# Designed miniproteins, single chains, continued (3): the designs that were tried, part 92

Each design is a single chain, and the fold is of that chain. pLDDT is the mean over its residues in the fold that is shown.

## One batch from the design tools (miniprotein)

Design m11387
Fold by ESMFold2-Fast:
Structure m11387 (fold): chain A 82 residues (1-82)
Amino acid sequence: MRWLVTVQATGGTAEEVGEAARRAIEALGGRVLSVKTYDTTPPQVVIELESDVPAQELAEAVRRALEARGLEVKQVTGIPLR
């Protein structure tokens, strides 16, 4: 199933947030299709992926991976793309 995951975090660059989130998704067996970074305040990353893992588990894994790197997570949302 395709998902859109949006991440907002501080304490690092949008690239660092995107790379950490991508690795967390790949560690769950997810396939990352695209990563878009926005230099906003806070930095925002939008990731399109394919995974059989529920959105809640994907979002939780991403949040934990970012926090483990010392990033402050403002928001993580996962939306199914059918």
Scores: mean pLDDT 80

Design m11388
Fold by ESMFold2-Fast:
Structure m11388 (fold): chain A 76 residues (1-76)
Amino acid sequence: LIEEAKELARETFEAVEKGDKEKARELLPKLEESIKRLEEEFERAIKEGDFEKAKEYMEALSLLREAKRKAKELIE
């Protein structure tokens, strides 16, 4: 989950650097799904009192949100 999110963000940043608008459009739904899953896992970790895991999910969420922002800027 976290490693998959990091890889998705990395792939997105690479597409943005290359100006690959089609790849960015393809990745947006995956970014949205990954963000939603991590938000759900973050809520669960908070509810269970697993603050170390919640912190990891928050960091991955921050990365994915930045990737999504960059992708949206590229495709407009």
Scores: mean pLDDT 84

Design m11389
Fold by ESMFold2-Fast:
Structure m11389 (fold): chain A 55 residues (1-55)
Amino acid sequence: SNVDKVQELSYKLAEVDPELWNDEKVQKELSELGSISAEKAIEKLEELLKKALEK
């Protein structure tokens, strides 16, 4: 489900880049996107995870 994907990607991001995951602006954006659709939150989480892995 989309909820399970959000949780899985969130845990991966928190493990790979805890500073980025705990960024107040990032958390606010993810919360706002999640209120619109889980799909948009997933898309943003995948983007953030890709960026974290490229560091």
Scores: mean pLDDT 80

Design m11390
Fold by ESMFold2-Fast:
Structure m11390 (fold): chain A 78 residues (1-78)
Amino acid sequence: MAATLRELAERIAALTGEGEEDVRAAAELLDEAARAEEAGDLRRAAALYTAAQLILIGAAFEGSEAAERALELVREAE
């Protein structure tokens, strides 16, 4: 369904708070991925998207509820 990488980046950025550096980093990578996709650099977009997912998985494993919610948003976008 028609969620863009930019919309996903904005939604995940809204989950960031103090101490949620990994979730913020993932949101920044997704924003950069959206810019790469809009520029037609699909390989860069895919690499940045993958990096963001790995950061969120790591943060969720460490007990971040914000990262768990962010991963749910990623899953819903696909």
Scores: mean pLDDT 78

Design m11391
Fold by ESMFold2-Fast:
Structure m11391 (fold): chain A 70 residues (1-70)
Amino acid sequence: SEKEEILKKMEEIGLELKELYDKNPEAILPILKKFNELMEKAEESDDVEELKKILKEMEELLREAKKAAE
Protein backbone atom coordinates (compact mmCIF):
# COMPACT_ATOMS: atom_id res chain seq x y z
CA SER A 1 0.00 0.00 0.00
CA GLU A 2 1.11 3.60 -0.56
CA LYS A 3 0.84 4.32 3.18
CA GLU A 4 3.16 1.37 3.98
CA GLU A 5 5.73 2.63 1.42
CA ILE A 6 5.65 6.13 2.95
CA LEU A 7 6.03 4.78 6.51
CA LYS A 8 8.99 2.64 5.39
CA LYS A 9 10.70 5.71 3.87
CA MET A 10 10.10 7.62 7.12
CA GLU A 11 11.72 4.76 9.08
CA GLU A 12 14.76 4.82 6.74
CA ILE A 13 15.17 8.61 7.18
CA GLY A 14 14.98 8.15 10.97
CA LEU A 15 17.76 5.54 10.87
CA GLU A 16 20.00 7.83 8.76
CA LEU A 17 19.39 10.72 11.17
CA LYS A 18 20.34 8.49 14.13
CA GLU A 19 23.61 7.54 12.39
CA LEU A 20 24.38 11.24 11.80
CA TYR A 21 23.46 12.01 15.43
CA ASP A 22 25.93 9.37 16.69
CA LYS A 23 28.71 11.07 14.67
CA ASN A 24 27.80 14.70 15.53
CA PRO A 25 25.23 14.93 18.36
CA GLU A 26 25.42 18.73 18.85
CA ALA A 27 24.68 19.60 15.21
CA ILE A 28 22.00 16.90 14.67
CA LEU A 29 20.02 16.98 17.94
CA PRO A 30 17.76 19.94 16.92
CA ILE A 31 17.03 18.26 13.56
CA LEU A 32 16.31 14.89 15.23
CA LYS A 33 13.87 16.62 17.63
CA LYS A 34 11.97 18.12 14.66
CA PHE A 35 11.91 14.70 12.98
CA ASN A 36 10.41 13.14 16.15
CA GLU A 37 7.67 15.82 16.18
CA LEU A 38 6.86 14.97 12.53
CA MET A 39 6.74 11.24 13.42
CA GLU A 40 4.17 11.98 16.17
CA LYS A 41 2.07 13.91 13.62
CA ALA A 42 2.37 11.04 11.10
CA GLU A 43 1.10 8.52 13.71
CA GLU A 44 -2.11 10.60 14.08
CA SER A 45 -2.76 10.81 10.30
CA ASP A 46 -4.65 8.38 8.04
CA ASP A 47 -4.50 10.83 5.09
CA VAL A 48 -2.00 9.73 2.43
CA GLU A 49 -1.65 13.32 1.14
CA GLU A 50 -0.77 14.57 4.65
CA LEU A 51 1.71 11.69 5.07
CA LYS A 52 3.36 12.61 1.74
CA LYS A 53 3.71 16.21 2.97
CA ILE A 54 5.27 15.01 6.25
CA LEU A 55 7.65 12.73 4.29
CA LYS A 56 8.83 15.70 2.17
CA GLU A 57 9.49 17.69 5.37
CA MET A 58 11.47 14.72 6.74
CA GLU A 59 13.50 14.49 3.50
CA GLU A 60 14.34 18.21 3.88
CA LEU A 61 15.46 17.62 7.50
CA LEU A 62 17.75 14.81 6.29
CA ARG A 63 19.30 17.17 3.70
CA GLU A 64 19.86 19.79 6.45
CA ALA A 65 21.38 17.14 8.75
CA LYS A 66 23.85 16.01 6.07
CA LYS A 67 24.96 19.64 5.57
CA ALA A 68 25.22 20.26 9.34
CA ALA A 69 27.34 17.09 9.82
CA GLU A 70 30.15 18.47 7.57
Scores: mean pLDDT 85

Design m11392
Fold by ESMFold2-Fast:
Structure m11392 (fold): chain A 70 residues (1-70)
Amino acid sequence: VSSELTPTERKVYLALAQAGEKGLTPAELAKRLNLSQSTVSRALRRLQERGLIESRKKGRRTVYRVAIKK
């Protein structure tokens, strides 16, 4: 398929880019973008599979951020 990101995946990615190094949890993304947690989790999974974002555990929660290209 020739399409890169869906509109939802792009919105999630841009929100993470705006948050910078601090990143956002799925719950914070859902609240910020007015999306369901299910929709956000699906977008995060696809972005992570593409290597565009990183996950970091903070205790029992997972925070996502844009993968920094060196």
Scores: mean pLDDT 78

Design m11393
Fold by ESMFold2-Fast:
Structure m11393 (fold): chain A 70 residues (1-70)
Amino acid sequence: EKEKKIEELLKKGEELAREAVRLAAQGKHEEALELYRKALELAVEALELLEPELAEEAREEAERLLEKLE
């Protein structure tokens, strides 16, 4: 069950990331950033299920990088 949840989270994250790339290419940067944030959140949730100790550090770093992209 845990493995299945991880697969679902990663698949959704990948779909959101691909959509974000398309939106960015169209000049819709604000919408693209929102989707990137959601994709990263899902990736961190998947990491939380695999390696809880590393997920905390990854989440903090991702938030820091997203702030710089704004």
Scores: mean pLDDT 77

Design m11395
Fold by ESMFold2-Fast:
Structure m11395 (fold): chain A 60 residues (1-60)
Amino acid sequence: SSSLIAQARELVRQADEKEAQGDYQAAIDLYDEAARLLGKVDPFRSTLFTMMRGSTLSKL
């Protein structure tokens, strides 16, 4: 599970980078993948990543 948390964290970092570049679709895809991975170890925290996705989507 520590490995999944590390992978989710890296995906969020990449998503933040894409969002900063204005690549909102890539950011959304990365947030979705991070939420999927985190949901396997912490289903409640995956909701936060889903909210981040929604925030990015509203910028499209």
Scores: mean pLDDT 72

Design m11396
Fold by ESMFold2-Fast:
Structure m11396 (fold): chain A 109 residues (1-109)
Amino acid sequence: SARAEIEALLAEIRALAQTPRQRALAEELAALVRRRAAGATPAELEALVAVLRQLLAAAREAAKRGPDALTALLAGAVRALRASELAEAGAGEEEMRAFAAEFDAEVAA
């Protein structure tokens, strides 16, 4: 099923994590994906599977380039999903911009 495939893809992404920061980002990604999957239609689940397959392929390539590349990719994915949740919750453009700035500062630290 699409839900089982989502869980398998999330497990493979998590398996690429080598540092505490990467593990935390992978766990946050999994939580965001599971929230999005909750109540999703079959078509939305298939779209989520396709996005996760692309993310896993990119994560595997990033992991070969080194820990900073994988961290940046995982952080970017978490930021994109959180930005999407804020938009769906009716957050304005200014709030979205402030969130992105705060997230970028946290990733840089």
Scores: mean pLDDT 82

Design m11397
Fold by ESMFold2-Fast:
Structure m11397 (fold): chain A 68 residues (1-68)
Amino acid sequence: MDLEKIKELLLKYGLSEEDAEYIVTLIEHLESHGLSKDDILEKLKELLLKLGYSEEKAEKIVEELKKL
């Protein structure tokens, strides 16, 4: 996945720079360990909810990331 585009998308959806950078770092780590894109996106949805973002916002972000 294009990590720069992912970061820009997260910022566009109102995530802080710290949260966006943390998520991008996590994606890179999970990709390096051989997780599929679908598995990574499921873990991201769970993380967004744990960070306090709404379920609707987390789902919209994941749908946009599926297109990248």
Scores: mean pLDDT 82

Design m11398
Fold by ESMFold2-Fast:
Structure m11398 (fold): chain A 82 residues (1-82)
Amino acid sequence: MKEEKIKLAEEIEKIREEILNDTSLDSETKRKKLIEKIVELLLKKGLISKEEAEKALKDGELSDKIQDVISEVFKVKVEEEK
């Protein structure tokens, strides 16, 4: 649903803002927490599989598939605003 995808985009932006603005964390810790929180959110919403989530957490980076999901979520938000 468009509304759910817009809310998801807003939740992702909030996660980024909270983590990137935390001056108590080094850049590596911020990167790991950002990946962890985004993966948890996408898994909770059923947009990625548990296998994809575990792989991203193990590798410490977002897979192309996860990045595509994020791009589609933000595309829906941009289209609704126009």
Scores: mean pLDDT 75

Design m11399
Fold by ESMFold2-Fast:
Structure m11399 (fold): chain A 61 residues (1-61)
Amino acid sequence: MKEEKKQELLDRAKELIEKYGPDVAMRETLAEARELLRRGELTFEDYKEISNELAKLKYYY
């Protein structure tokens, strides 16, 4: 369940990179991840993993 949500966020981030660039994609995806964390749909560990994966994506683009 949580892994599926993380993958969905990362896939969406890739789409946002194509449209708006990595800085916008990172901010939008982290904002969504924070909202999910606030609602209890993600743990803080999940949020850290998403942040780290986004940093890797930004480095490649």
Scores: mean pLDDT 77

Design m11400
Fold by ESMFold2-Fast:
Structure m11400 (fold): chain A 71 residues (1-71)
Amino acid sequence: LEEAKKLVEEAEEALKKGDLEKAKEYVRRAAEILKEQGILSDDQVDMIEALLDSGRVEEAVKSLRKALEEA
């Protein structure tokens, strides 16, 4: 969980700097860790991937933040 939290923080920082590709990378890595920990389902990871593919990176980051806070 600590690693996933750091990755979400890095994604939030990348978004502030306008580095969308780095933000997407951090989001994907955090989502995989949260899936391995049983916090995200396969369907939730697929939804996050769809958000990233449609350029809704901020929404993907917020979804991961919510999952971490509710874990």
Scores: mean pLDDT 82

Design m11401
Fold by ESMFold2-Fast:
Structure m11401 (fold): chain A 60 residues (1-60)
Amino acid sequence: SEEEIKKEIEEMEEQIKKLKELVEEAIKNNAPQEYIDALKEILEIMEERAKIGIEALKKE
């Protein structure tokens, strides 16, 4: 299942890149807190899931 896990991580990685850029741009431009909060919430969840998967694969 390593192959499937890598695929899922890759998919999340691409979405994380998009959200991360949006968050950074929003923060840099002092966007509304509501907007920043929503993006960060989604980003943090995805980033954490991806990290857990990657770390697990590195050791196993």
Scores: mean pLDDT 79

Design m11402
Fold by ESMFold2-Fast:
Structure m11402 (fold): chain A 82 residues (1-82)
Amino acid sequence: SEEIALAYYNRGNIYAQLNQPELAIEDYSKAIEVDPNFAEAYYNRAVVYRGLEQDDLAEEDYNKALELNPNITLGVYQGSVP
């Protein structure tokens, strides 16, 4: 369910804030498993991969997020562009 995907995504965000990148990646990956169209989960997993210098994995996830939501990865702005 989308609610379960969102719960994993939110916990992943908490782990990322706590500087627990492996746990964040696990939870984002579970969110994606539940909802493969969850663009924000791909985007945030890419950010964590980039922080770990896993650039190939980060690029793949950024491209997938952009494919699913072209506005998500404009990269210039933090948050939604109205």
Scores: mean pLDDT 82

Design m11403
Fold by ESMFold2-Fast:
Structure m11403 (fold): chain A 58 residues (1-58)
Amino acid sequence: MSEEELREKLEKEIEELEKKATTPLAQILVRRARQYLEEGNLEAAKAAVEAARKEIEK
């Protein structure tokens, strides 16, 4: 996956998770994912998205 393609995918996932993040921990994880994405740290952004998704889905 290209860096540009990964960034687009992460942005869409973060938007989805923002709508579902109702707990403080989920909101922190989503905010952290967005911050990493803005900093260009795609690996950290991806990890934060995965953590937020697990928190929201459980």
Scores: mean pLDDT 80

Design m11404
Fold by ESMFold2-Fast:
Structure m11404 (fold): chain A 103 residues (1-103)
Amino acid sequence: VTLTQPASVSVAEGGTATITATASTDVGTDISWYKQKPGQPRELIIYNTSTLASGVSSRFSGSGSGTNYTLTISNLVASDSAVYYAQDNKSAVRGPGTTLTVY
């Protein structure tokens, strides 16, 4: 299994970011999204495709099925700038990451 993500997404503060992941085969519902900042531990944002992790802002949401998965972040703030990784937990495969820049 291979996950593909766009390399970068740039959105203005207050806007909505849409980050996609495409799987080479159907990976079901066991998709997680992680936020990574340089020098910081990886933070779980979404698990089971659309379930918000504990303590994570309700501005984050996940959706998708089959091979196409999306992380959506609304009302963007500067601290949302990070690399976001999709992960298939069944295959233990992590995507290459998408760098989100809030300007």
Scores: mean pLDDT 84

Design m11405
Fold by ESMFold2-Fast:
Structure m11405 (fold): chain A 56 residues (1-56)
Amino acid sequence: SEAEKRAKMRERLEAVLEELRRAGVAQADLDAIRAAIEQGKETPEARAAAARLEAR
């Protein structure tokens, strides 16, 4: 089902965020990216966080 597909994608997202956290990415940036994905839209905070990740 679509709900199960979304749950699986959420699990993969959490795993990726945990890897980035262990790599030293700031929790605030990880939270901003997660929130944008959960809302299904890009936010200014998530865009800024992504730009900082690209600069690492």
Scores: mean pLDDT 73

Design m11406
Fold by ESMFold2-Fast:
Structure m11406 (fold): chain A 60 residues (1-60)
Amino acid sequence: GPEVEALRRKHERARKAIETLRELADQAPESVRDAYNDGIKLAEKLHEEYEAEARRLEAQ
């Protein structure tokens, strides 16, 4: 349904954002690389939450 589709879109956007952040981290100056790595870790956690939520909705 539309709720599952919306969550799936958030899931895919989060995954693409993580990939983009990793590319940016590789190009980032050493002085800010830790901040990018922290952002990637947070984005990965949000991605896992969206994935778990989507699975729960699909089961219902």
Scores: mean pLDDT 76

Design m11407
Fold by ESMFold2-Fast:
Structure m11407 (fold): chain A 71 residues (1-71)
Amino acid sequence: GKSELRKELLKLIGEILRLIGEIFDLEQRLKEAKEAGDEETAKKLEEEIKKLEERKKELLKKMDELSKKLG
């Protein structure tokens, strides 16, 4: 029922918030790496951020679909 969909939605919100925090931390590290001229570390951080952004996009899409089912 709607209760189970609500639980799944809350779980997704929690995962999205965690990913937002991880992306923020990596973006700060990326800024520091760029300021230090560490191009190799910057490239690795950019690729990691890209992967987390894609994961966040997938979870946001799933959240939207569940929200529509809840009305």
Scores: mean pLDDT 86

Design m11408
Fold by ESMFold2-Fast:
Order: structure tokens, then sequence, then C-alpha cells
Structure m11408 (fold): chain A 70 residues (1-70)
């Protein structure tokens, strides 16, 4: 399905962006949310799963950074 493929691409872009900076990661996540909002309910459900995964990765990265500051 094209929406799952798009979700995988967005997930990869978010992971790369988060590694560069937290702000870049947030930007990719916001773009994915915007796409989900503009989609049908069925398509939005698939994209929302990707957004949730991206948000989890961002939180884990932020927690890792906090640990490194200690």
Amino acid sequence: GEWRALGHELGQKADEAIKKSIEEGKKVIDEARRLAEQSTPEQARVLQGTVDSMERALKEYEEKKKKEEE
C-alpha cells in the first residue's frame, strides 16, 4: 500500500533528522501529522501509526541526551 510506503519513508527521514537535531526531527513529524490530517480516515490511521513511532523515537533521543548531560 502506498500509504505504508510513505509512512516508512517519513519514518526514515525523521530518524535521520533527529540524529542531526531535535528541531529537524520535530519538523518532519509535523509534516507527517499535516499529511495525516489531510487524508481519509483509513489513510490517516496508517500515517498516524508512523507519527506515533516518530514521536516515540524523538522522546527516546531526548531521554538519551538528558542522561548524557548527567
Scores: mean pLDDT 73

Design m11409
Fold by ESMFold2-Fast:
Structure m11409 (fold): chain A 58 residues (1-58)
Amino acid sequence: DRLDQIARNLADHLLTLDSEEERERAITTVRVHLREKGYSDEQIDYIISRALSLVESR
């Protein structure tokens, strides 16, 4: 649930960005931020994959 909430927040943010370059930068920044907060690589990959799935479903 918490990972899903983070993914939804990321998806909403990605949808506000006008370029693929900005989206790639946002994803990279979020990966670093989540690692600093103690999330595992598996959890980070799940969050990113879920966020991208939500963006695609629009």
Scores: mean pLDDT 82

Design m11410
Fold by ESMFold2-Fast:
Structure m11410 (fold): chain A 89 residues (1-89)
Amino acid sequence: SRQEEGKKKALELLEELKEELEELLKEGKLKEEEYEEGIKLIEEAKKAIENEDYESYEKTLDKILEWLAKNLTDEQLVELFLKLIEKEK
């Protein structure tokens, strides 16, 4: 179904985001504390979508976007989104 495909794509995107945050931590571009907060939000979003709790999912996505804006530079945000788009090809 279209809903099932959307759920799968959302989970794949969250996993890719997690991998990119791990790379930023490895490169010293994120502090361990910032990384732990980001991973917690990603895991909360994954849990919400797996439970089909779309209200909690949307709220957690807003928190992820706020966390990204706070902890990444504009250049890092652009590079992150370009990498996520490229991996969808």
Scores: mean pLDDT 81

Design m11411
Fold by ESMFold2-Fast:
Structure m11411 (fold): chain A 99 residues (1-99)
Amino acid sequence: PLVLLMERTPENLALAEGLRKLGVDVHVFGPTPEEAAEAGRLMRAAYPDARVRTGVSPDGSAYALAERDDLNRGLFVVNGPATPAQRAAMDAFAAAATA
């Protein structure tokens, strides 16, 4: 499984540490266009048929986004701090992937 966290918040860094302990491949990126492009490349390399969008928000923060979260099993992209729902989904996915 691949998880990409697009913001270096304390919450995302803690999430990344927890997921790595479960054997999940997780990368934390900053808000730069270069890092968003790198995240998009990793997504496309892991899942060549995945629909991936990268861009820049009005505040200048770069992002990478899967077009459909449900379509890319094993791939999660989080732009900013993970929501409780995103955290729960990633934890459930990591548990299933390591079983």
Scores: mean pLDDT 61

Design m11412
Fold by ESMFold2-Fast:
Structure m11412 (fold): chain A 65 residues (1-65)
Amino acid sequence: SSLEKIIAAIEEILKKEKDPKIKAILEELLEGLKNRDADKVNEALARLIQENEKVYEEINKKANE
């Protein structure tokens, strides 16, 4: 399933991420995904795209392997 791959990709990126702002957004995104909270997922994704679109692209690339 795509959800398990997305969660795994985010967890891998989070382990290597040094920016505390991006780490906080990724942690919120993970919590939203694990809890099936669509509002939290949408908020975290919007923030991630605005703050660091490259991290968003990396998640999509790793999740589609």
Scores: mean pLDDT 84

Design m11413
Fold by ESMFold2-Fast:
Structure m11413 (fold): chain A 58 residues (1-58)
Amino acid sequence: DLVEKKQKIANDPRLSEEEKEVLILDLEGYSYREIAEKLGISVSTVRRRLRRAREKLE
């Protein structure tokens, strides 16, 4: 359930707010470019935040 997965991420204390934001958008099916455009950051920053978020959850 996509809603349940997003809620779990939103409430995870291991993740920063910036990491939660990129991870939720990635779960919703947005590409790295679309996430970068939505948040006003670089694609490199999106990749870095997603990598850190996933490392913390693994």
Scores: mean pLDDT 83

Design m11414
Fold by ESMFold2-Fast:
Structure m11414 (fold): chain A 66 residues (1-66)
Amino acid sequence: SAEKELEAARLRRELIDRRGLSPEEAAEEVRKIFGELSEETKKVAREIAEKLREIGDEVEKYLASL
């Protein structure tokens, strides 16, 4: 489950750094996504999390242009 561990760590970091969640709040959100969802839902959630990170990078570029 190295893939799940890595994605969980990435999502936790994104939630703390970009959304300003506490480490405890970020851990709860990660647990909901990876701990309580079916394998199909986890796959979709990982794809969404990846796309949200890409969108965050584009937003950062946009803000840097202001």
Scores: mean pLDDT 71

Design m11415
Fold by ESMFold2-Fast:
Structure m11415 (fold): chain A 63 residues (1-63)
Amino acid sequence: SMIDEAKKEFENLYKELEKKSPTKASAKLIYDIMKNGASDPARRQKLIDEALKEIEELEKKKQ
């Protein structure tokens, strides 16, 4: 199903974020995606894309 495909996509994102050593902010974004996006594949995909960009920007701002 589309939901199952999207779940695998989220798991892949989570593993990638672990490699980047995510901050508390990153963990919050992951939680928000799961809570608010899990039931809607389209919304979740948008949140995932935005979360990746925000995490990268947050890391750059720290440096």
Scores: mean pLDDT 62

Design m11416
Fold by ESMFold2-Fast:
Structure m11416 (fold): chain A 57 residues (1-57)
Amino acid sequence: MASAEEAGRAVAEALEAAGVAAPDRETAIQAGKSFREASGAKTAEETARAALQASGL
């Protein structure tokens, strides 16, 4: 399931793996929701990819 919580965690995890400091859990979830809404991504993986690309990666 592509929940906003899964999207938030995927974004935080992807940013950390890419060498970007991950925010705390709640901030990461909110960021994931925003990226999911803006990108139209339907899965946590796609949301994480969109966030990495938006971050210049």
Scores: mean pLDDT 63

Design m11417
Fold by ESMFold2-Fast:
Structure m11417 (fold): chain A 110 residues (1-110)
Amino acid sequence: VEGVQVPETNTYKEIYTEGESLEEAARKALEEIEKTEDPAVVEAARKAIEEVLRKLKELGLEGRKVKVTIHANEAGVASVTVEALDENDNLLVSVTSRGVPGAAGARPPA
């Protein structure tokens, strides 16, 4: 999949949260995911959220809202895209994380 747009597998869940800080919005989103999703999805979301918060700190940007989009294939493997937005819903940072890349279909025998 080099040099081409990779279409989303399937968007089956979208979570939109807002808080007094981006950290609070991210925590609310992660808590909602933890209640309804598999541990692999939760871990992917956590990693994506941590990366988003890190990038915003490095860029010196203030966020207020978090949008979490969960994409799954037919085998139930999910990737999680976390988007940080400002007060006007402008996208500041976007990070995509996969829960367990090796869990997609046939795993290598190792």
Scores: mean pLDDT 70

Design m11418
Fold by ESMFold2-Fast:
Structure m11418 (fold): chain A 76 residues (1-76)
Amino acid sequence: MREIEEIVARFVEERLLTEEGLPEEEARRLAREAARAFAEAVLSLPPEEAIEKLRELAEENPEEREVLEEVARLLE
């Protein structure tokens, strides 16, 4: 759980800082909230189903592919 949250939070925080120009404290808070919700959703599924859905999302969202594939690897 924590590993998934850490990976997703780092990705979201970087995007909020570089693309949206949010203050560091706000970007970090929002990234952690998004990462927790994402990790909870992923861990609510059987590992095999979660991996399949993450790979589908990676195909639909090329800009997020790297982070989604990293999360899928943690579930293997």
Scores: mean pLDDT 78

Design m11419
Fold by ESMFold2-Fast:
Structure m11419 (fold): chain A 56 residues (1-56)
Amino acid sequence: SMDEEKERLQEEAERLGVRAAIEGNEEALAHAQKAVDLARQGDLEGAREELRKARE
């Protein structure tokens, strides 16, 4: 469902954000934080795009 997808994307974004913070990767952290916000708003496509950038 869309609610399950939203929760999954939010959890993934939060996990990537924690990793980026530990590694001192400010750019990846910013993208991960944006992905969390977009997932919470229900913008699943925006969240996926920001997650992709957080992994670069």
Scores: mean pLDDT 85

Design m11420
Fold by ESMFold2-Fast:
Structure m11420 (fold): chain A 107 residues (1-107)
Amino acid sequence: KVLLIDDSPALQQTLTEALESLGYEVEVFDELPEDVSKYDIIILDIDSEETLEKAKELREKGYKVLLLVPPSIKEKFDLGDLVSLSLNAGASVEEIAKKLAEALAKL
């Protein structure tokens, strides 16, 4: 079961379709819920240092965490050893699914 945190309806829909095509069950929220224990994988859209710190905390607790990072932000933040993915504007569901499969295999 995958937790997807993103506040863009269009990106939520595209990512959900890509993940479901790979056989995952997806739950989508605009914000990180208080209890994430029921999820096997957590996918976070990184737009701030605060979100990055939350991602690091979840990984330290043993959760599998994937970061979605805009290309403009990837150069500004020290992601450490966190697995990250940057998506191109206008990428197809199939292209996104391929990138997700490659990134999730590294978790």
Scores: mean pLDDT 75

Design m11421
Fold by ESMFold2-Fast:
Formats: sequence, C-alpha cells, structure tokens
Structure m11421 (fold): chain A 78 residues (1-78)
Amino acid sequence: MVEEGRRLLEEGRRAFEEGDYERAVRLATEAARLTEEVDPRLASRAYGLAGEAARKLGDDELADELFEKAQRLLDEAV
C-alpha cells in the first residue's frame, strides 16, 4: 500500500510537470487515499500536490479542500 502510494505520487508529480493537471489530481489523490492511515506525512504531500494541480485547473474549491486535508494530516503526524 505505501509503496503503491509512493509510485502513484511520483506519477502524479510527473504528470504535473508535464502539464497534465487532471491526471496529477487523480494520481495524487489516489496516492493520498492509499497512504493516509499508514503514512500521513506522505498522504499530506500527495494531497498538497493534488491541491496545486486543482488550482492549475482553476478549481479553487477543490484546491482549498485538498490543502485542508493535507494540513490536517500533517498536524496528526506530529
């Protein structure tokens, strides 16, 4: 699960770098969902990437929601 999450996050980051923001949101969100119970720091990073990609798509509502999820997971990891 964690290893699959890391792979999806890497693919999502690559999609973001290529300008495929819709794919970046999908991959990063899936990475976060797979890891949020076992590696909340990784899940936080994944939701952060998904939020940045959503913002690039002009979906500010989704971006805000994803950034809030990222922050909550980071706070829980401390």
Scores: mean pLDDT 84

Design m11422
Fold by ESMFold2-Fast:
Structure m11422 (fold): chain A 56 residues (1-56)
Amino acid sequence: SAEEARLIANIDKGLEIYKDDPEGQRIVLEIGLKEAEELGLEEAAAYIREQLAKLA
């Protein structure tokens, strides 16, 4: 959906802004995951969980 695409694009921008700050990237992803789950954006939520797993 357009809303899922918008959230994913915002996450990608946040990850780029914090590319040298893993804690900043984690915070971006955690906030995004909460928004995705509250709005039922399952595709965005799955993408965000995958990104969180990569940060380990």
Scores: mean pLDDT 85

Design m11423
Fold by ESMFold2-Fast:
Structure m11423 (fold): chain A 85 residues (1-85)
Amino acid sequence: MSEEDARFVAEKLRELSEIPGVEVEVDGNTITVTVRGDKETLDRALEIAKELSKIPGVTVERHGNIFVITLDADEEMLEVFYEGL
C-alpha cells in the first residue's frame, strides 16, 4: 500500500463515520463498519466500501450490515493511515 492509498483509505473511513447510523471501529490493520441505518444508509456505505475495495492492499468483506476492511500495510503505512483519521 502506498502513502497516498493509506491517506485515501483514512479519508473514506472519515466519510463513512460522518454518515448517521454508521459506526466505524479501528483495531490495528482491521476496520469494522457497522451500518445501523435504513437501506439508503446501507447503499451509501456499500458505494464507499466498493471504492475502498479498488485500492491495492485493501480487502473488504461484507456480513449483512457489517463490513470488515483489512489493510495489507506495514507499520509505516499504518502510521500514515492513523494520521489521516
Scores: mean pLDDT 83

Design m11424
Fold by ESMFold2-Fast:
Structure m11424 (fold): chain A 65 residues (1-65)
Amino acid sequence: MKTIETYIIVRAESAEEGIRKVKEMAQRVADLLGAESVEIKIEEVRYDPERGEYIIKAKITITLP
């Protein structure tokens, strides 16, 4: 099987919402690639005081058939 690793970075008004966006985006990437499975690791949650937003960085591991 082939494995692809990538990062997703999202901005959201809350950490919870940002994590939800990461999961939705990871699922879309998996669907586009015809993936067999996808693993999501939340690596970093930061607050941006200039915009009042949370920045979430996640590592996505996608396994292809």
Scores: mean pLDDT 83

